# Designed miniproteins, single chains, continued (4), part 9

Each design is a single chain, and the fold is of that chain. pLDDT is the mean over its residues in the fold that is shown.

## One batch from the design tools (miniprotein)

Design m12297
Fold by ESMFold2-Fast:
Structure m12297 (fold): chain A 92 residues (1-92)
Amino acid sequence: SNYTNGRNYINRSNHYINRSNNSTNNSVRMNYITRSMMYSGRGSVYVRNLRRSGNTSTSNTLSGVITGISGRINSSINSFESSTGVSFSSMM
């Protein structure tokens, strides 16, 4: 279902950003940030489908979780760019 798939991808995104934040290796951090972004993007598609089907409350709750994860992804990208001197967007 859209809810189950959305929740599963959001949980995976959250898992990988936590792993990125706990890693001291820049290559590993980059890999986990990228995975977190991919899963967050996939989760957002299912959240959008929930909203379109009239599940507004559930969609808003999951969207809030994605927003929190996006904030942590942005912080991790800023940390990566500060440590490497390379723009993360140039690697996407």
Scores: mean pLDDT 82

Design m12298
Fold by ESMFold2-Fast:
Structure m12298 (fold): chain A 81 residues (1-81)
Amino acid sequence: ALAALEAETAATVAAARELGRERGLSEEAIDAIVAELEAAGRHLKEAARARAAGDEAAAAEHVRRALEHIARAARIYEEAL
């Protein structure tokens, strides 16, 4: 369900902020990571909508975009350490 995906995205963002602070990242680096994770969450939500509409091609493209944002978040984290 979209609500469950939105809740999971919010929990992931909260966990990322906590971990970033624990690891001593700047608030700017944490905000940049969070922005990428929130963008990934929006694409996963659109993928779920496309799948519900029977548009598997659009769903796959949104999943690909979500993975690109997750990869960017990981790179920001690695560079901030």
Scores: mean pLDDT 85

Design m12299
Fold by ESMFold2-Fast:
Structure m12299 (fold): chain A 63 residues (1-63)
Amino acid sequence: SELDEILAKITAMYRKKIARGELSNDEQIELLELTREALKILNADPSQLEAVEKKLEKLKKEG
């Protein structure tokens, strides 16, 4: 399913973070975009979506 593909990508990003100790700014943006997509599919609380969107806006402005 689409959700399973997104969760697999999120898992891969967390594995990178564990292996390297940190994610780049671009990788953090990717992880947050994947998280936003998963939250939409799961019909999560609007406050969770708003929190992720605000973090994305801040990171994208920083580069």
Scores: mean pLDDT 84

Design m12300
Fold by ESMFold2-Fast:
Structure m12300 (fold): chain A 99 residues (1-99)
Amino acid sequence: KFKENAEKLAEELEKQAEALRIYAPKQLEAGKISEEEYKKLLELAKLLEEAAEKLKKAESKEEAEEIIKETIKKIKEILGYSEEEAEESLKLALDFLEE
């Protein structure tokens, strides 16, 4: 069950990354986001893609949890999340591994 849940989470992260890669150029072209915001969205997409690859290769639940913790920490740095927002995101992601 853990492996199936980790792969499911990886697929979700890949879908989000793909959406960001489609969304970000369109928003920049439409003048709705700045060059700096565009770069942040692409950096976020890359982070999600890297996290998905690591999750697919994770051999234990502890390894997957560490990947999720590191990924959320980096998302917090890119998006400027509060400690509360980062903690809430971590709880949701860890819950996903249990289901």
Scores: mean pLDDT 77

Design m12301
Fold by ESMFold2-Fast:
Parts: sequence; C-alpha cells; structure tokens
Structure m12301 (fold): chain A 67 residues (1-67)
Amino acid sequence: SKADAEKSAEAAKKAAEAGDAAGAGTSYWQRSLANPKGKEYALKAIEAAAKGDAEKAAEYSVLASQA
C-alpha cells in the first residue's frame, strides 16, 4: 500500500542519515580526543551502522553530537 511504501522510504532515509552520521563520527573521533563521552557514543554509532542497525546508529550519533 501507499502507507507501507512511505514507511519503507522513511526507514531508508533514516538508515542513510545514520550511515552518514556514523562516518562523520569516525572523523570527529579520530581528530578530537578531548571529549571521551562524545567519542564513546560516536564509536557505538559506527558499530551499529556496521551491523546494519540504523535505529541504534542514529540514536548514538545524536548522543555523540550532544556530548
């Protein structure tokens, strides 16, 4: 149905955004060692993205940015 298609498209968008955020987190982690809490969440976001867990990757990326 159209609703199912829209939900799938939204999930795909979140997965793409989570992947991009995890990539940014990697760069931030490599350059900045001053914020251990942010670095920890960035690493968790990268791990989640590598496992294909878009929801967890997005969650940890947000936590990393707020640290």
Scores: mean pLDDT 62

Design m12302
Fold by ESMFold2-Fast:
Structure m12302 (fold): chain A 88 residues (1-88)
Amino acid sequence: RAAEEAREAAEEAAEAAKEGEGKGVLYATAGAISAIGAAFNAEKGLDARKSALSARLAAEKAAEESEGEAKEEAEEAAEEAEKAAEAS
């Protein structure tokens, strides 16, 4: 499921960002929360698209504030969140 994939990618980005700068950690965590909301809303038939778009934006910000592996994981989270938004 696109929303579930976005959640998993956002969680990985949050874990990777934990070893980086504080800004990256905060944005990655916000992305993970939004992606979890998107997955939950998709299951409930609620507005999953809005949550997925929020997750994408947070993941893009995490990528801008991160380096190396954390940046790559955040970029992947943004791609999965965009995919979830399109599927909604």
Scores: mean pLDDT 66

Design m12303
Fold by ESMFold2-Fast:
Structure m12303 (fold): chain A 55 residues (1-55)
Amino acid sequence: GPAEAGRQGAAAGEALRAAGAPEELYKRSMDASRAAFQGDEAGAEAAREMGLLAG
């Protein structure tokens, strides 16, 4: 559900940051996580494209 998607996105964002990924990638992951928690369809779609959501 959205809360699980949000947690997965946040965890992925932290992992990307720790791995030294470009700032844009972890910011997108965090934004997608926030939008998923809020039930934002656009954010959920972005998270799916990034492989952060099962779909």
Scores: mean pLDDT 67

Design m12304
Fold by ESMFold2-Fast:
Structure m12304 (fold): chain A 68 residues (1-68)
Amino acid sequence: SLKELADVILEHGKKLLERGDYETAIAAYRAALKLDPDNKEAWRNLGIAYEKLGKVDEAKKYFEKAEA
């Protein structure tokens, strides 16, 4: 299912985030959100990745999506 595929991509994105591959993690989270746009964890982790890159305004927007 699309949700199961999104979960696999999200787990891959988390591992990328843990090792500091922030740009690749962002691409993975965006791919997961195309399959499951209501995934609050993916929005939150996208915010964290942008924050790690110093993109604080973008990070704030994604955190707001996670809390909606």
Scores: mean pLDDT 85

Design m12305
Fold by ESMFold2-Fast:
Structure m12305 (fold): chain A 75 residues (1-75)
Amino acid sequence: MEAEKLYEKGLEAYKEGKYEEAARYFTESAVLAFKSGDDEFGALALSKAIDAANKAGNKDLVEEAVRRVTQAVKE
């Protein structure tokens, strides 16, 4: 599945210390998961995106991840 592929790319980037790239991959994975109704996987990917963004020291990436996921979730 596309969300799963992005999550795996995020894990690889994270393993290589590329935390900004990892945060972006995890954010895209979370957005796609929530749009497809996979809320459990979306929450996992969002958690990883925030962790990676924090390790990168980039607060803008944290804010972007939360904003994009919030827009993807139907309320």
Scores: mean pLDDT 85

Design m12306
Fold by ESMFold2-Fast:
Structure m12306 (fold): chain A 55 residues (1-55)
Amino acid sequence: SPEEREAEKRRIQKKTNEVYDELLKQGVPEEEAQNEASRLGQELAEEWEERRRRE
């Protein structure tokens, strides 16, 4: 449902924001931290879509 997709988007965004903040605290440059967070977000979204297709 649209509500389920929106809830997962919020979960993924929260996780990517946490990773981004953690990388910045470790001294990773903003651009690199953003790229890592974006990759994680894509992986999580693909994983969720695959599970959805199997159900």
Scores: mean pLDDT 81

Design m12307
Fold by ESMFold2-Fast:
Structure m12307 (fold): chain A 59 residues (1-59)
Amino acid sequence: SAIEKTEELAKKLDISTSTLLENFRRGISRGQLLDAASDVSGLSRSEISDILEEAIKES
């Protein structure tokens, strides 16, 4: 699920899932956030964005 993928991303970034989703939702340092998430996951920035948007909808 998108939530499970978001939890794994947050773990790799050493932040909480709530912090990751809140920062993404507010657009806080979005470019840096997406770049960091891409680097730790091997997924593209657009794939990360789609996962986080879906996780917000599931919340």
Scores: mean pLDDT 83

Design m12308
Fold by ESMFold2-Fast:
Structure m12308 (fold): chain A 80 residues (1-80)
Amino acid sequence: SLEQESRLLIIHAESGRLQVKARLKQTTNPEAKAKYEKAIELYDEAIDLAQKVTPEDLEKAREKILEGEALYMEAVKIEG
């Protein structure tokens, strides 16, 4: 159901947001910081989209989660 998909996307985005915030507190690298901050913004956008519970908004939420995950992975690589 759309409601189930919405719930799972929100949980995924909230989990990702918490993981990124934990990393952001530990880093002093400016490039990594910028990517973590952008990843948090993308997860926040994904949560807002998923709460609307439409097929179009859920598709957009998935894309925002993927973009946030990509930036998170790039930031982790920068830190080594």
Scores: mean pLDDT 91

Design m12309
Fold by ESMFold2-Fast:
Structure m12309 (fold): chain A 74 residues (1-74)
Amino acid sequence: SEEEKLREIGLQLARTAFDAIDEGKSLEEIKERIDKLFDEYVKKHKLTPEQVERLRALRDQIIRTAESLIEEKK
């Protein structure tokens, strides 16, 4: 389903962010990795503008969570 596909993509973006945090990457590096993967999935799955907006909201939430986690560490 559409929802399952977006959930799957969101999970991959989240995993990529967490892996980068565990590797000690900066917020800038995490954003770069997420944006690259985001663009790849948009192209690969031929997402509609509405799906891109939903995924963009998820991306932004993941980035905010990563920022919070990095700040908690110092």
Scores: mean pLDDT 82

Design m12310
Fold by ESMFold2-Fast:
Structure m12310 (fold): chain A 69 residues (1-69)
Amino acid sequence: MKEELEREVEAGVAAIVGGVMLTVAKKHKLSEEVLEEIRRLAERAVRGEISAKEALERSEEIIEKALKE
């Protein structure tokens, strides 16, 4: 139960993180390529391939880099 619960919570957090990051990127009118990259990171985190924290950090890096054009 503990491992299943932890994975369910992590997947839920990853989905929320992805939604927030996509909302931020859309507000700043970033390209569809940036939005797609953020979506892929969120999906990987939901699948347990990366942590929700890693998805958040990588999404922030992508947005920050896109804003520095």
Scores: mean pLDDT 81

Design m12311
Fold by ESMFold2-Fast:
Structure m12311 (fold): chain A 72 residues (1-72)
Amino acid sequence: MFKEWLERRVRAAIQAAELADKYGLKDLSEKLRKVAERIHEAIEQGNYDEALELAREADDLMVEVFKKLREL
C-alpha cells in the first residue's frame, strides 16, 4: 500500500545516508537522515502530501550522493 511505499522511501534515504557517510559525504548524509526523519514524522501524522514532497527532496539528495560517488 501507499504507506508501505513511503516507508520504503525512508529506508532508501537512510541507506543512501549510510553510503554517503562511508565515503566522507557528511553534509549529504546529515541532510538525508533529517529528511528521512521528517518523512517518518509526516507518515505518523497522516500527512501524506508533506511525506511526498519530502520524498522528492530525498530523491534529489540521493542523486547528489551518486554524482559525488562517481567523482571518487
Scores: mean pLDDT 83

Design m12312
Fold by ESMFold2-Fast:
Structure m12312 (fold): chain A 70 residues (1-70)
Amino acid sequence: SEAEELLKKGGEALRAGDYETAIKYYEQAIKLAKDPVLKGLALVGLAEAYKAQGDEEKAREALREASKLF
């Protein structure tokens, strides 16, 4: 699905150190994901990207949202 492709691209950008691009892909994956598990994985990726940028508050918020889906 498009959401799965965006999740993959987010992970690739995160590993490349392109945190801004990773955030954009993860946000798009969250919006398009119909599966709660896929949405949760995208939220975890979003939290990792925010943490890498030093935004601990946004990282924590993303993890809190992910915890509602598992």
Scores: mean pLDDT 86

Design m12313
Fold by ESMFold2-Fast:
Order: C-alpha cells, then structure tokens, then sequence
Structure m12313 (fold): chain A 60 residues (1-60)
C-alpha cells in the first residue's frame, strides 16, 4: 500500500538528485522502496534516516 506516496517520494528523490542533493535523494529512494515493499510509513521513515546516518558516519 501507499503506492501513490512512494511514487511522490521517487519523483522528489529524482529532483534532489538533479540538484546534486545525493544523500537526500538516496534517503527518499529508500523510503519509497520500503513503502512499495509493504512497510508502514514509520518504518519507511526509519529506512531513510538510516541512509542519512550512514552517510554522516562515513565522513566522521
């Protein structure tokens, strides 16, 4: 479920990627993928936050 929300997140991710916001784009892509796999909205948000956290930790 939440297929429409997943498509909106993919579209926004594409725009962020075009703007050079690669970490934010990857986070939204991970959220969209989780929603398409049937995860809840809180679980999808958690997946996106993990992507952001992993990228920050890579630089530290």
Amino acid sequence: MNKKLAEELRERSRRLEEAGKLVSARALQAMADALERGKSIPQAVGEGLRVVGDEIDREL
Scores: mean pLDDT 78

Design m12314
Fold by ESMFold2-Fast:
Structure m12314 (fold): chain A 60 residues (1-60)
Amino acid sequence: SREEELARAQANVDEMVAGMRDFLERVAKKAGIPQEEVERELAGFREGVTAVLQKLIDDG
């Protein structure tokens, strides 16, 4: 169902963001990048992925 697809998409977004966070924090620590920049990039990534998945569910 659409509700099940939305729930699965949200779980997938959360998992993707968690993986991206782990990766970016490791890179940022080595490169001396501030945590504020990491949080900004992660927020943008979450918004972009969520918008794409929502559009795909709405169009399918």
Scores: mean pLDDT 82

Design m12315
Fold by ESMFold2-Fast:
Structure m12315 (fold): chain A 55 residues (1-55)
Amino acid sequence: SLMEEAKAKVRELADTFGLRLSEEDIEELAKKVVEEGLDYLKEDSFLDDLGRRHR
């Protein structure tokens, strides 16, 4: 599903940047990817959201 693909991409990017995210944070970011499209992953706003959710 698109949601599963989005979750996998969010996890991959979090691992790449060395960030630890909860499953809830991954799901919320994946929902935003599905709503905004894959181009959202390339935007500064995605990196800001990712950083704010890092524990």
Scores: mean pLDDT 74

Design m12316
Fold by ESMFold2-Fast:
Structure m12316 (fold): chain A 56 residues (1-56)
Amino acid sequence: EIVEFTEKGLGLQQTLGLPRRLSRGALARALGAMDGASPEEAYRAAVENGLVRVVA
C-alpha cells in the first residue's frame, strides 16, 4: 500500500526527511520513532488529519 503526503502534510514530510510517496509501513515506523508512539496510531492520526492519503 502506497501513501502520499498531501500539501497540508508537506511540513511533516520535511521534518521526517521522507519522499512524497512511500509505503504505509515505512511511514508508520517513521512516525512512531519520532514521537515514541505506536506506529499504527501515529499513522491513523496522520490520515485522519489529512496529512497523507492512500494512492495505491
Scores: mean pLDDT 78

Design m12317
Fold by ESMFold2-Fast:
Structure m12317 (fold): chain A 79 residues (1-79)
Amino acid sequence: HMTPEQLAKTLRAAAESFRRAAKVAREQGLNDIAKELEEYAKKLEEFADKVAQGTATPEDIKEGREAAKKGAELSEKVA
């Protein structure tokens, strides 16, 4: 089972991956996709902070899970 610290680290790594994908998308002129990736990265960063502080709600978990899924799908289209 993942500890809160390990989960927060994983979420921050995913957010960083989405920010890198957003940069590549902008270089390709895909500004709308880049903006969405940046928003999903921000949501994962906020969720990671709540997980690390032990303040994440079930609603935060649902939103974080959805952001991770949608961000991954968009990131694959850029690569």
Scores: mean pLDDT 84

Design m12318
Fold by ESMFold2-Fast:
Structure m12318 (fold): chain A 59 residues (1-59)
Amino acid sequence: MKEEIEKKLKELYKKGKENYRAFVDRLAQELMDKYGLPEEEARKLAEEIVKRIEEVMKS
């Protein structure tokens, strides 16, 4: 039920793959350290946060 949203997220990540990957890795590490999130959840949340940041920058 969120296939369209997830598809859009993947397209944005693909477009800035190098920058997103490095940023996601660092942000996921911070989330794991600060909130004790499992790696999988931390990466997913980091990807969402990166997308939000990009949307704000484009505004």
Scores: mean pLDDT 68

Design m12319
Fold by ESMFold2-Fast:
Structure m12319 (fold): chain A 62 residues (1-62)
Amino acid sequence: GKLIATTKGETTLVGSPLEKLKAGSKVEILKIYEDGMVEARSLETGKVGLLGLSDLENIEVV
């Protein structure tokens, strides 16, 4: 299954280019780093980047 989470508020997906995500945006978590950063894919745009695990909620396996 895929690990899906929701953004708590407006955040930035740090990739190339940078992408602003609205509150309530769905992302697929691809990797969790030991420093609390995650590599995630936006389900809206398909873009991959980094954001904080603390910016995410409602983490579920689908």
Scores: mean pLDDT 84

Design m12320
Fold by ESMFold2-Fast:
Structure m12320 (fold): chain A 85 residues (1-85)
Amino acid sequence: SPQDERLRRLGDELERKGREYEEKGDYKKAGDLYEQAGLYYAASGDLERAAELYRKAAELYEKAGDKEKAERLRKLAEELEALAA
């Protein structure tokens, strides 16, 4: 639908911004942006892509020292992967 396409485009933009902050070494901001991108992909019905972004966000949060948030996002990614299978 046009609504799902809009959500996917918002996810694409946030993923692009996340990559920029990751390249700069701002792992916390990159993680926040990838998490937000994952949320938009999930809302658009792209559960596989959402899980991928949540795993990337978890890895970045761990690099930023936020192990609790990293573990929470890994669990969410596993749940989405199970739902998509």
Scores: mean pLDDT 89

Design m12321
Fold by ESMFold2-Fast:
Structure m12321 (fold): chain A 70 residues (1-70)
Amino acid sequence: GEKLLEEIKKKMLEKAEYAYETELSEEERKKLIEEIKKLAELALRVAPPEYHPEIKKTAEEAIEKIKNKP
């Protein structure tokens, strides 16, 4: 379980980093946010309850990074 959780977290962060470094349309940014939300939902489904706060925080931080791109 832990390795799968780590991979999902990595994918969320990679999507946020890609959006931060790449000039994207509003539609493309929304799509990445949706993809992060779906990854978080998957992680919450497979992870024990004690990891849920960490998963939610990682997703929130990733989405925040996309929304607040300079």
Scores: mean pLDDT 80

Design m12322
Fold by ESMFold2-Fast:
Structure m12322 (fold): chain A 88 residues (1-88)
Amino acid sequence: LSERQRLEAELALEQISLSVTKLAAENAKKKGDKEELKEEVERLEKIIKRLEELERRAEELGDEELAREARELLEEAKELKKELEEEL
């Protein structure tokens, strides 16, 4: 795989991780499970760090589209983290 293809694959995996985390957080809120919500916040912190790295790698390659996609996911993850922290 080329570096670009690896970045595309890693970005797709982060999209899946974010979707799963969002669903888990919604379920935790319905249950009133604050410990599960804390775990999802920790998961989001790791997703955010990985997305920041993917954005930098895409920028280094000059792939503006991948960099933009990474930034969009990063902002979505940050917003979700803020929302969950407000629930705690």
Scores: mean pLDDT 87

Design m12323
Fold by ESMFold2-Fast:
Structure m12323 (fold): chain A 60 residues (1-60)
Amino acid sequence: TDAQLRAMYETMRQTAELVRAHMAAKIEENAEDPELVKRYQEAVALAEQVLARYEEIAAA
């Protein structure tokens, strides 16, 4: 049970890493739109917080 849960959290963490990278790329693509850039920056910050929490949960 715990091993399966840890494996699921690791998969979720890897998915969040991929999403963060995608949003960072969108910041570069939309550099001329400051409002859109700010929205993607907020999404990246949220993904970083989620990643930190997944690591805490997986370590338990």
Scores: mean pLDDT 79

Design m12324
Fold by ESMFold2-Fast:
Structure m12324 (fold): chain A 100 residues (1-100)
Amino acid sequence: LATSLNNIGNVYESLGKYNEALESYREAAVIYQQLNDKRGLATSLNNIGNVYESLGKYNEALKYYQEALKIYQELNDKEGVASTQEKIALVNQRIQELES
């Protein structure tokens, strides 16, 4: 169920339907949290961050990426950690460019 919501969110995001993508990812995150599926939760939070980044809402994107990063670190998920750290670095660069 939650995996299907993430997949639906991915489809909406690919179509540029960011509000619908965000809704689907948020629903997935709630279900994963209720199931104590930490990996699913981290993936959904990372996807929410991607949507906010696409919308130019970099501070919101950072918040969700940082929450996902914490979970990936707890899980010793090297791929999740590396991918999320790269996204955080890129978003921080954009924030600095806009606020400098």
Scores: mean pLDDT 85

Design m12325
Fold by ESMFold2-Fast:
Structure m12325 (fold): chain A 72 residues (1-72)
Amino acid sequence: MTPEQLEALQVLAEALRGAKLSEEARQHLNKAGKAIMDGDVEKAVEHARKALELAGREDLAEEVAEKIRKIL
């Protein structure tokens, strides 16, 4: 795992801190994590946005997407 991958995972984890995750939100979070590890920036951003929206954190979706793109 690169430092950039770890940082992107931490950004996503922080944005979801204290959120109640449905099974669907968890599936998108897992897909975002896998995409980060694979270096697939667009997949990481797509699934991170959906995880945040499903977790009721849609207000953070664009900010987190931009941070992930900047890091990766």
Scores: mean pLDDT 83

Design m12326
Fold by ESMFold2-Fast:
Structure m12326 (fold): chain A 69 residues (1-69)
Amino acid sequence: TPLPVLPPPPETTDPRLARILREVSHMVSRGTPRDEIRKRVEELIKELGLSEEQRREVLDYLERALEAS
């Protein structure tokens, strides 16, 4: 099975945002179902206390990564 080509995650100085983006990349690469990825992302956003702007960046990246898979 070929590895999916993912868009690069946004550059960030926030380690919480970086962690979520890294987790999304791993889940998409492993072929995790879209609903599971979305659920996990929402849980991480809540757990790590991300701002609305950071949440938007994560969701934008997720949508692009899912389109690329």
Scores: mean pLDDT 72

Design m12327
Fold by ESMFold2-Fast:
Structure m12327 (fold): chain A 55 residues (1-55)
Amino acid sequence: VREALNTPLTTADREALEARIEELMELLGLSEEEKARMRELFKEDPGAVFARLVK
């Protein structure tokens, strides 16, 4: 496969992903610093944050 552009997240998808990310951070027991970093990254690239958290 060559480069492919993913479709941007809709508002509904972004909200659902944000809720899932908060749940994953809680389950993973991330430090407050790590949580803050992930929230910052979520504003820039929610998909990348989700990918990092699901491993």
Scores: mean pLDDT 69

Design m12328
Fold by ESMFold2-Fast:
Structure m12328 (fold): chain A 100 residues (1-100)
Amino acid sequence: SRDDDLQQLSQVVQRGQQAVDDGDWDAFRDEVRRGVDILAQRYGLPPVDISDPDQVRSFSIQLQQRVMQDSSVTDDESQVIGRFGILVGRLRRYLEQQQS
């Protein structure tokens, strides 16, 4: 359900931020994978390879478009998605730096 998805995403955000603070990039990637899967399933988005920065970028754009078009999205859900988006952006920048 939406409430279950929101609760799970909130925990993903908390654990993802903790993994960043701890420098645990494997745990961080696992949490981003989990959050992407929750949101892709929720919003009917295609599967995402989170090791590919172009696919991660496409996911972020498509997610924002879907959220903006869904009048049933609450302020709380939007805030949690926004916080998760910061973690997704951090992953993308990390991947781009490793490829450079």
Scores: mean pLDDT 85

Design m12329
Fold by ESMFold2-Fast:
Structure m12329 (fold): chain A 90 residues (1-90)
Amino acid sequence: MSLEAFRAAVDALVAQLATKSPEEIKEAIERLKAHYLVGLLLGREDMTPEEIAEELHRQAKAGRLSLPPYLLAVIAEELGVDTSAFDAAL
């Protein structure tokens, strides 16, 4: 599996994060055991799940996500996005 499969998976996650409300993203982030790592990698270790959700929504609407592939996969799984393309790309 290729960079193209990974790009397709990221595009699918970006579309979900851009179309879901910050409240829906917040619920997914609150289910993550390591949500504090998402906040840290977005710029602050003290980010609340609400702030993390708002930042992810903002970045997705801009067509980008500045998170490592493993965290993208974990967020995709919690949002119910098909993660098979992430597994195939990793």
Scores: mean pLDDT 70

Design m12330
Fold by ESMFold2-Fast:
Structure m12330 (fold): chain A 78 residues (1-78)
Amino acid sequence: KTILADVSSLDADQAVALARAYIELAKHELKEGADKDTVKILLENAERAVQAAESAGADPETIAELRKEIDELKKEVE
């Protein structure tokens, strides 16, 4: 069981969508008062999906946007 096994079968659009889904879930969990470890795991999964999207040829601008959102959320967790 790894996120890498799942994302290796995705095209760029699917990997971007997966990364966005994890980012949105992390935002939701953060608003609901989930513990920092839960949010960090979701952001780690989002980063792995971003790496898969980049490897599959996603637009550099999209990759930069996703990484920026992940970085901002990581700074918010305590």
Scores: mean pLDDT 78

Design m12331
Fold by ESMFold2-Fast:
Structure m12331 (fold): chain A 65 residues (1-65)
Amino acid sequence: MVEAEVRRLLEEAEELEKKAEELVKKAIDYYGDGDAKLGLQYMDKAVDARRKARELRARAERLAS
């Protein structure tokens, strides 16, 4: 049971990290295109996604210990 939960947490964290990378790229693209509002929105979402991913990874490590 714990192993399955650890796997799911790590998979969700990896997905959020990939999403954050895509969001950062979109934010940079919008800034370059002159859309500061969209750039800020996507950067904020990227920061939130990275924070959640790190929390999930930390929780998975604690469950595995």
Scores: mean pLDDT 85

Design m12332
Fold by ESMFold2-Fast:
Structure m12332 (fold): chain A 56 residues (1-56)
Amino acid sequence: MKIPSDYMLALAGSTSVLNGDIGTRIKINEAVANGDEKTLLELSSESSIKEAEKLY
């Protein structure tokens, strides 16, 4: 089985939201649901996304 990229984006978004406000969290979840990695990077801290990717 192959894991879709949107799953990895969901994990990255979850980690990024730990340092963001609620408004940012909602936007991150929307970007993940749409599979928009670029928007996820814009809304989330670059370092937070990289940390989530290292964990997985």
Scores: mean pLDDT 56

Design m12333
Fold by ESMFold2-Fast:
Structure m12333 (fold): chain A 56 residues (1-56)
Amino acid sequence: SAETEKKIQELLEKIKAIQDELAAKYAAGTLTEEDIEKAKAEMEKLFKEIKALLEK
């Protein structure tokens, strides 16, 4: 459905924002293990939401 497609797009945009933040911190030399762990957990959560939407 159009609503499902829109929600998947929003979740993908959130994943991109996390990746962009990590890349910016890496370029600045400020990236920490805590940043990576938090990003990993949040991206895993977002991917699980996308998977759930695709399985409906």
Scores: mean pLDDT 85

Design m12334
Fold by ESMFold2-Fast:
Structure m12334 (fold): chain A 60 residues (1-60)
Amino acid sequence: MEEAEKLLDELFKKSQENPDLAPEVIALATRLAILKSRPNVTDEEKEELVEWAKKALEKA
């Protein structure tokens, strides 16, 4: 999850300059929190979160 957390932090910083990014940051943060609350997180779920965060940053 460290990769996703780092990407989310970068996206959050960009959202300070572009408020249109705020909904994406909230959605990603919510998904990260859900995954962290579960004991059995799959590698597929981790990869999906990282890919989503990367795509969000590409738009930023």
Scores: mean pLDDT 79

Design m12335
Fold by ESMFold2-Fast:
Structure m12335 (fold): chain A 67 residues (1-67)
Amino acid sequence: MAEEIQKSMTEEQLEKLRELEKELEKNKDPEEVEKKVLELLKKIHPEAAKYVEEVLKRKEEAEKLRK
């Protein structure tokens, strides 16, 4: 779960993630926001980034199979 991933991060890493999230909300491009969030997550917590990427890829595959 995403909440469990956040719990596994250090307080400093969570603080930086929150600051980035606030900055990215100012940018209205959702694709750019997703890319930047994933890139930062890879640098802060690579295991969490891999997990998120795998989940997103699986979701896209399942969505294409449905319709």
Scores: mean pLDDT 65

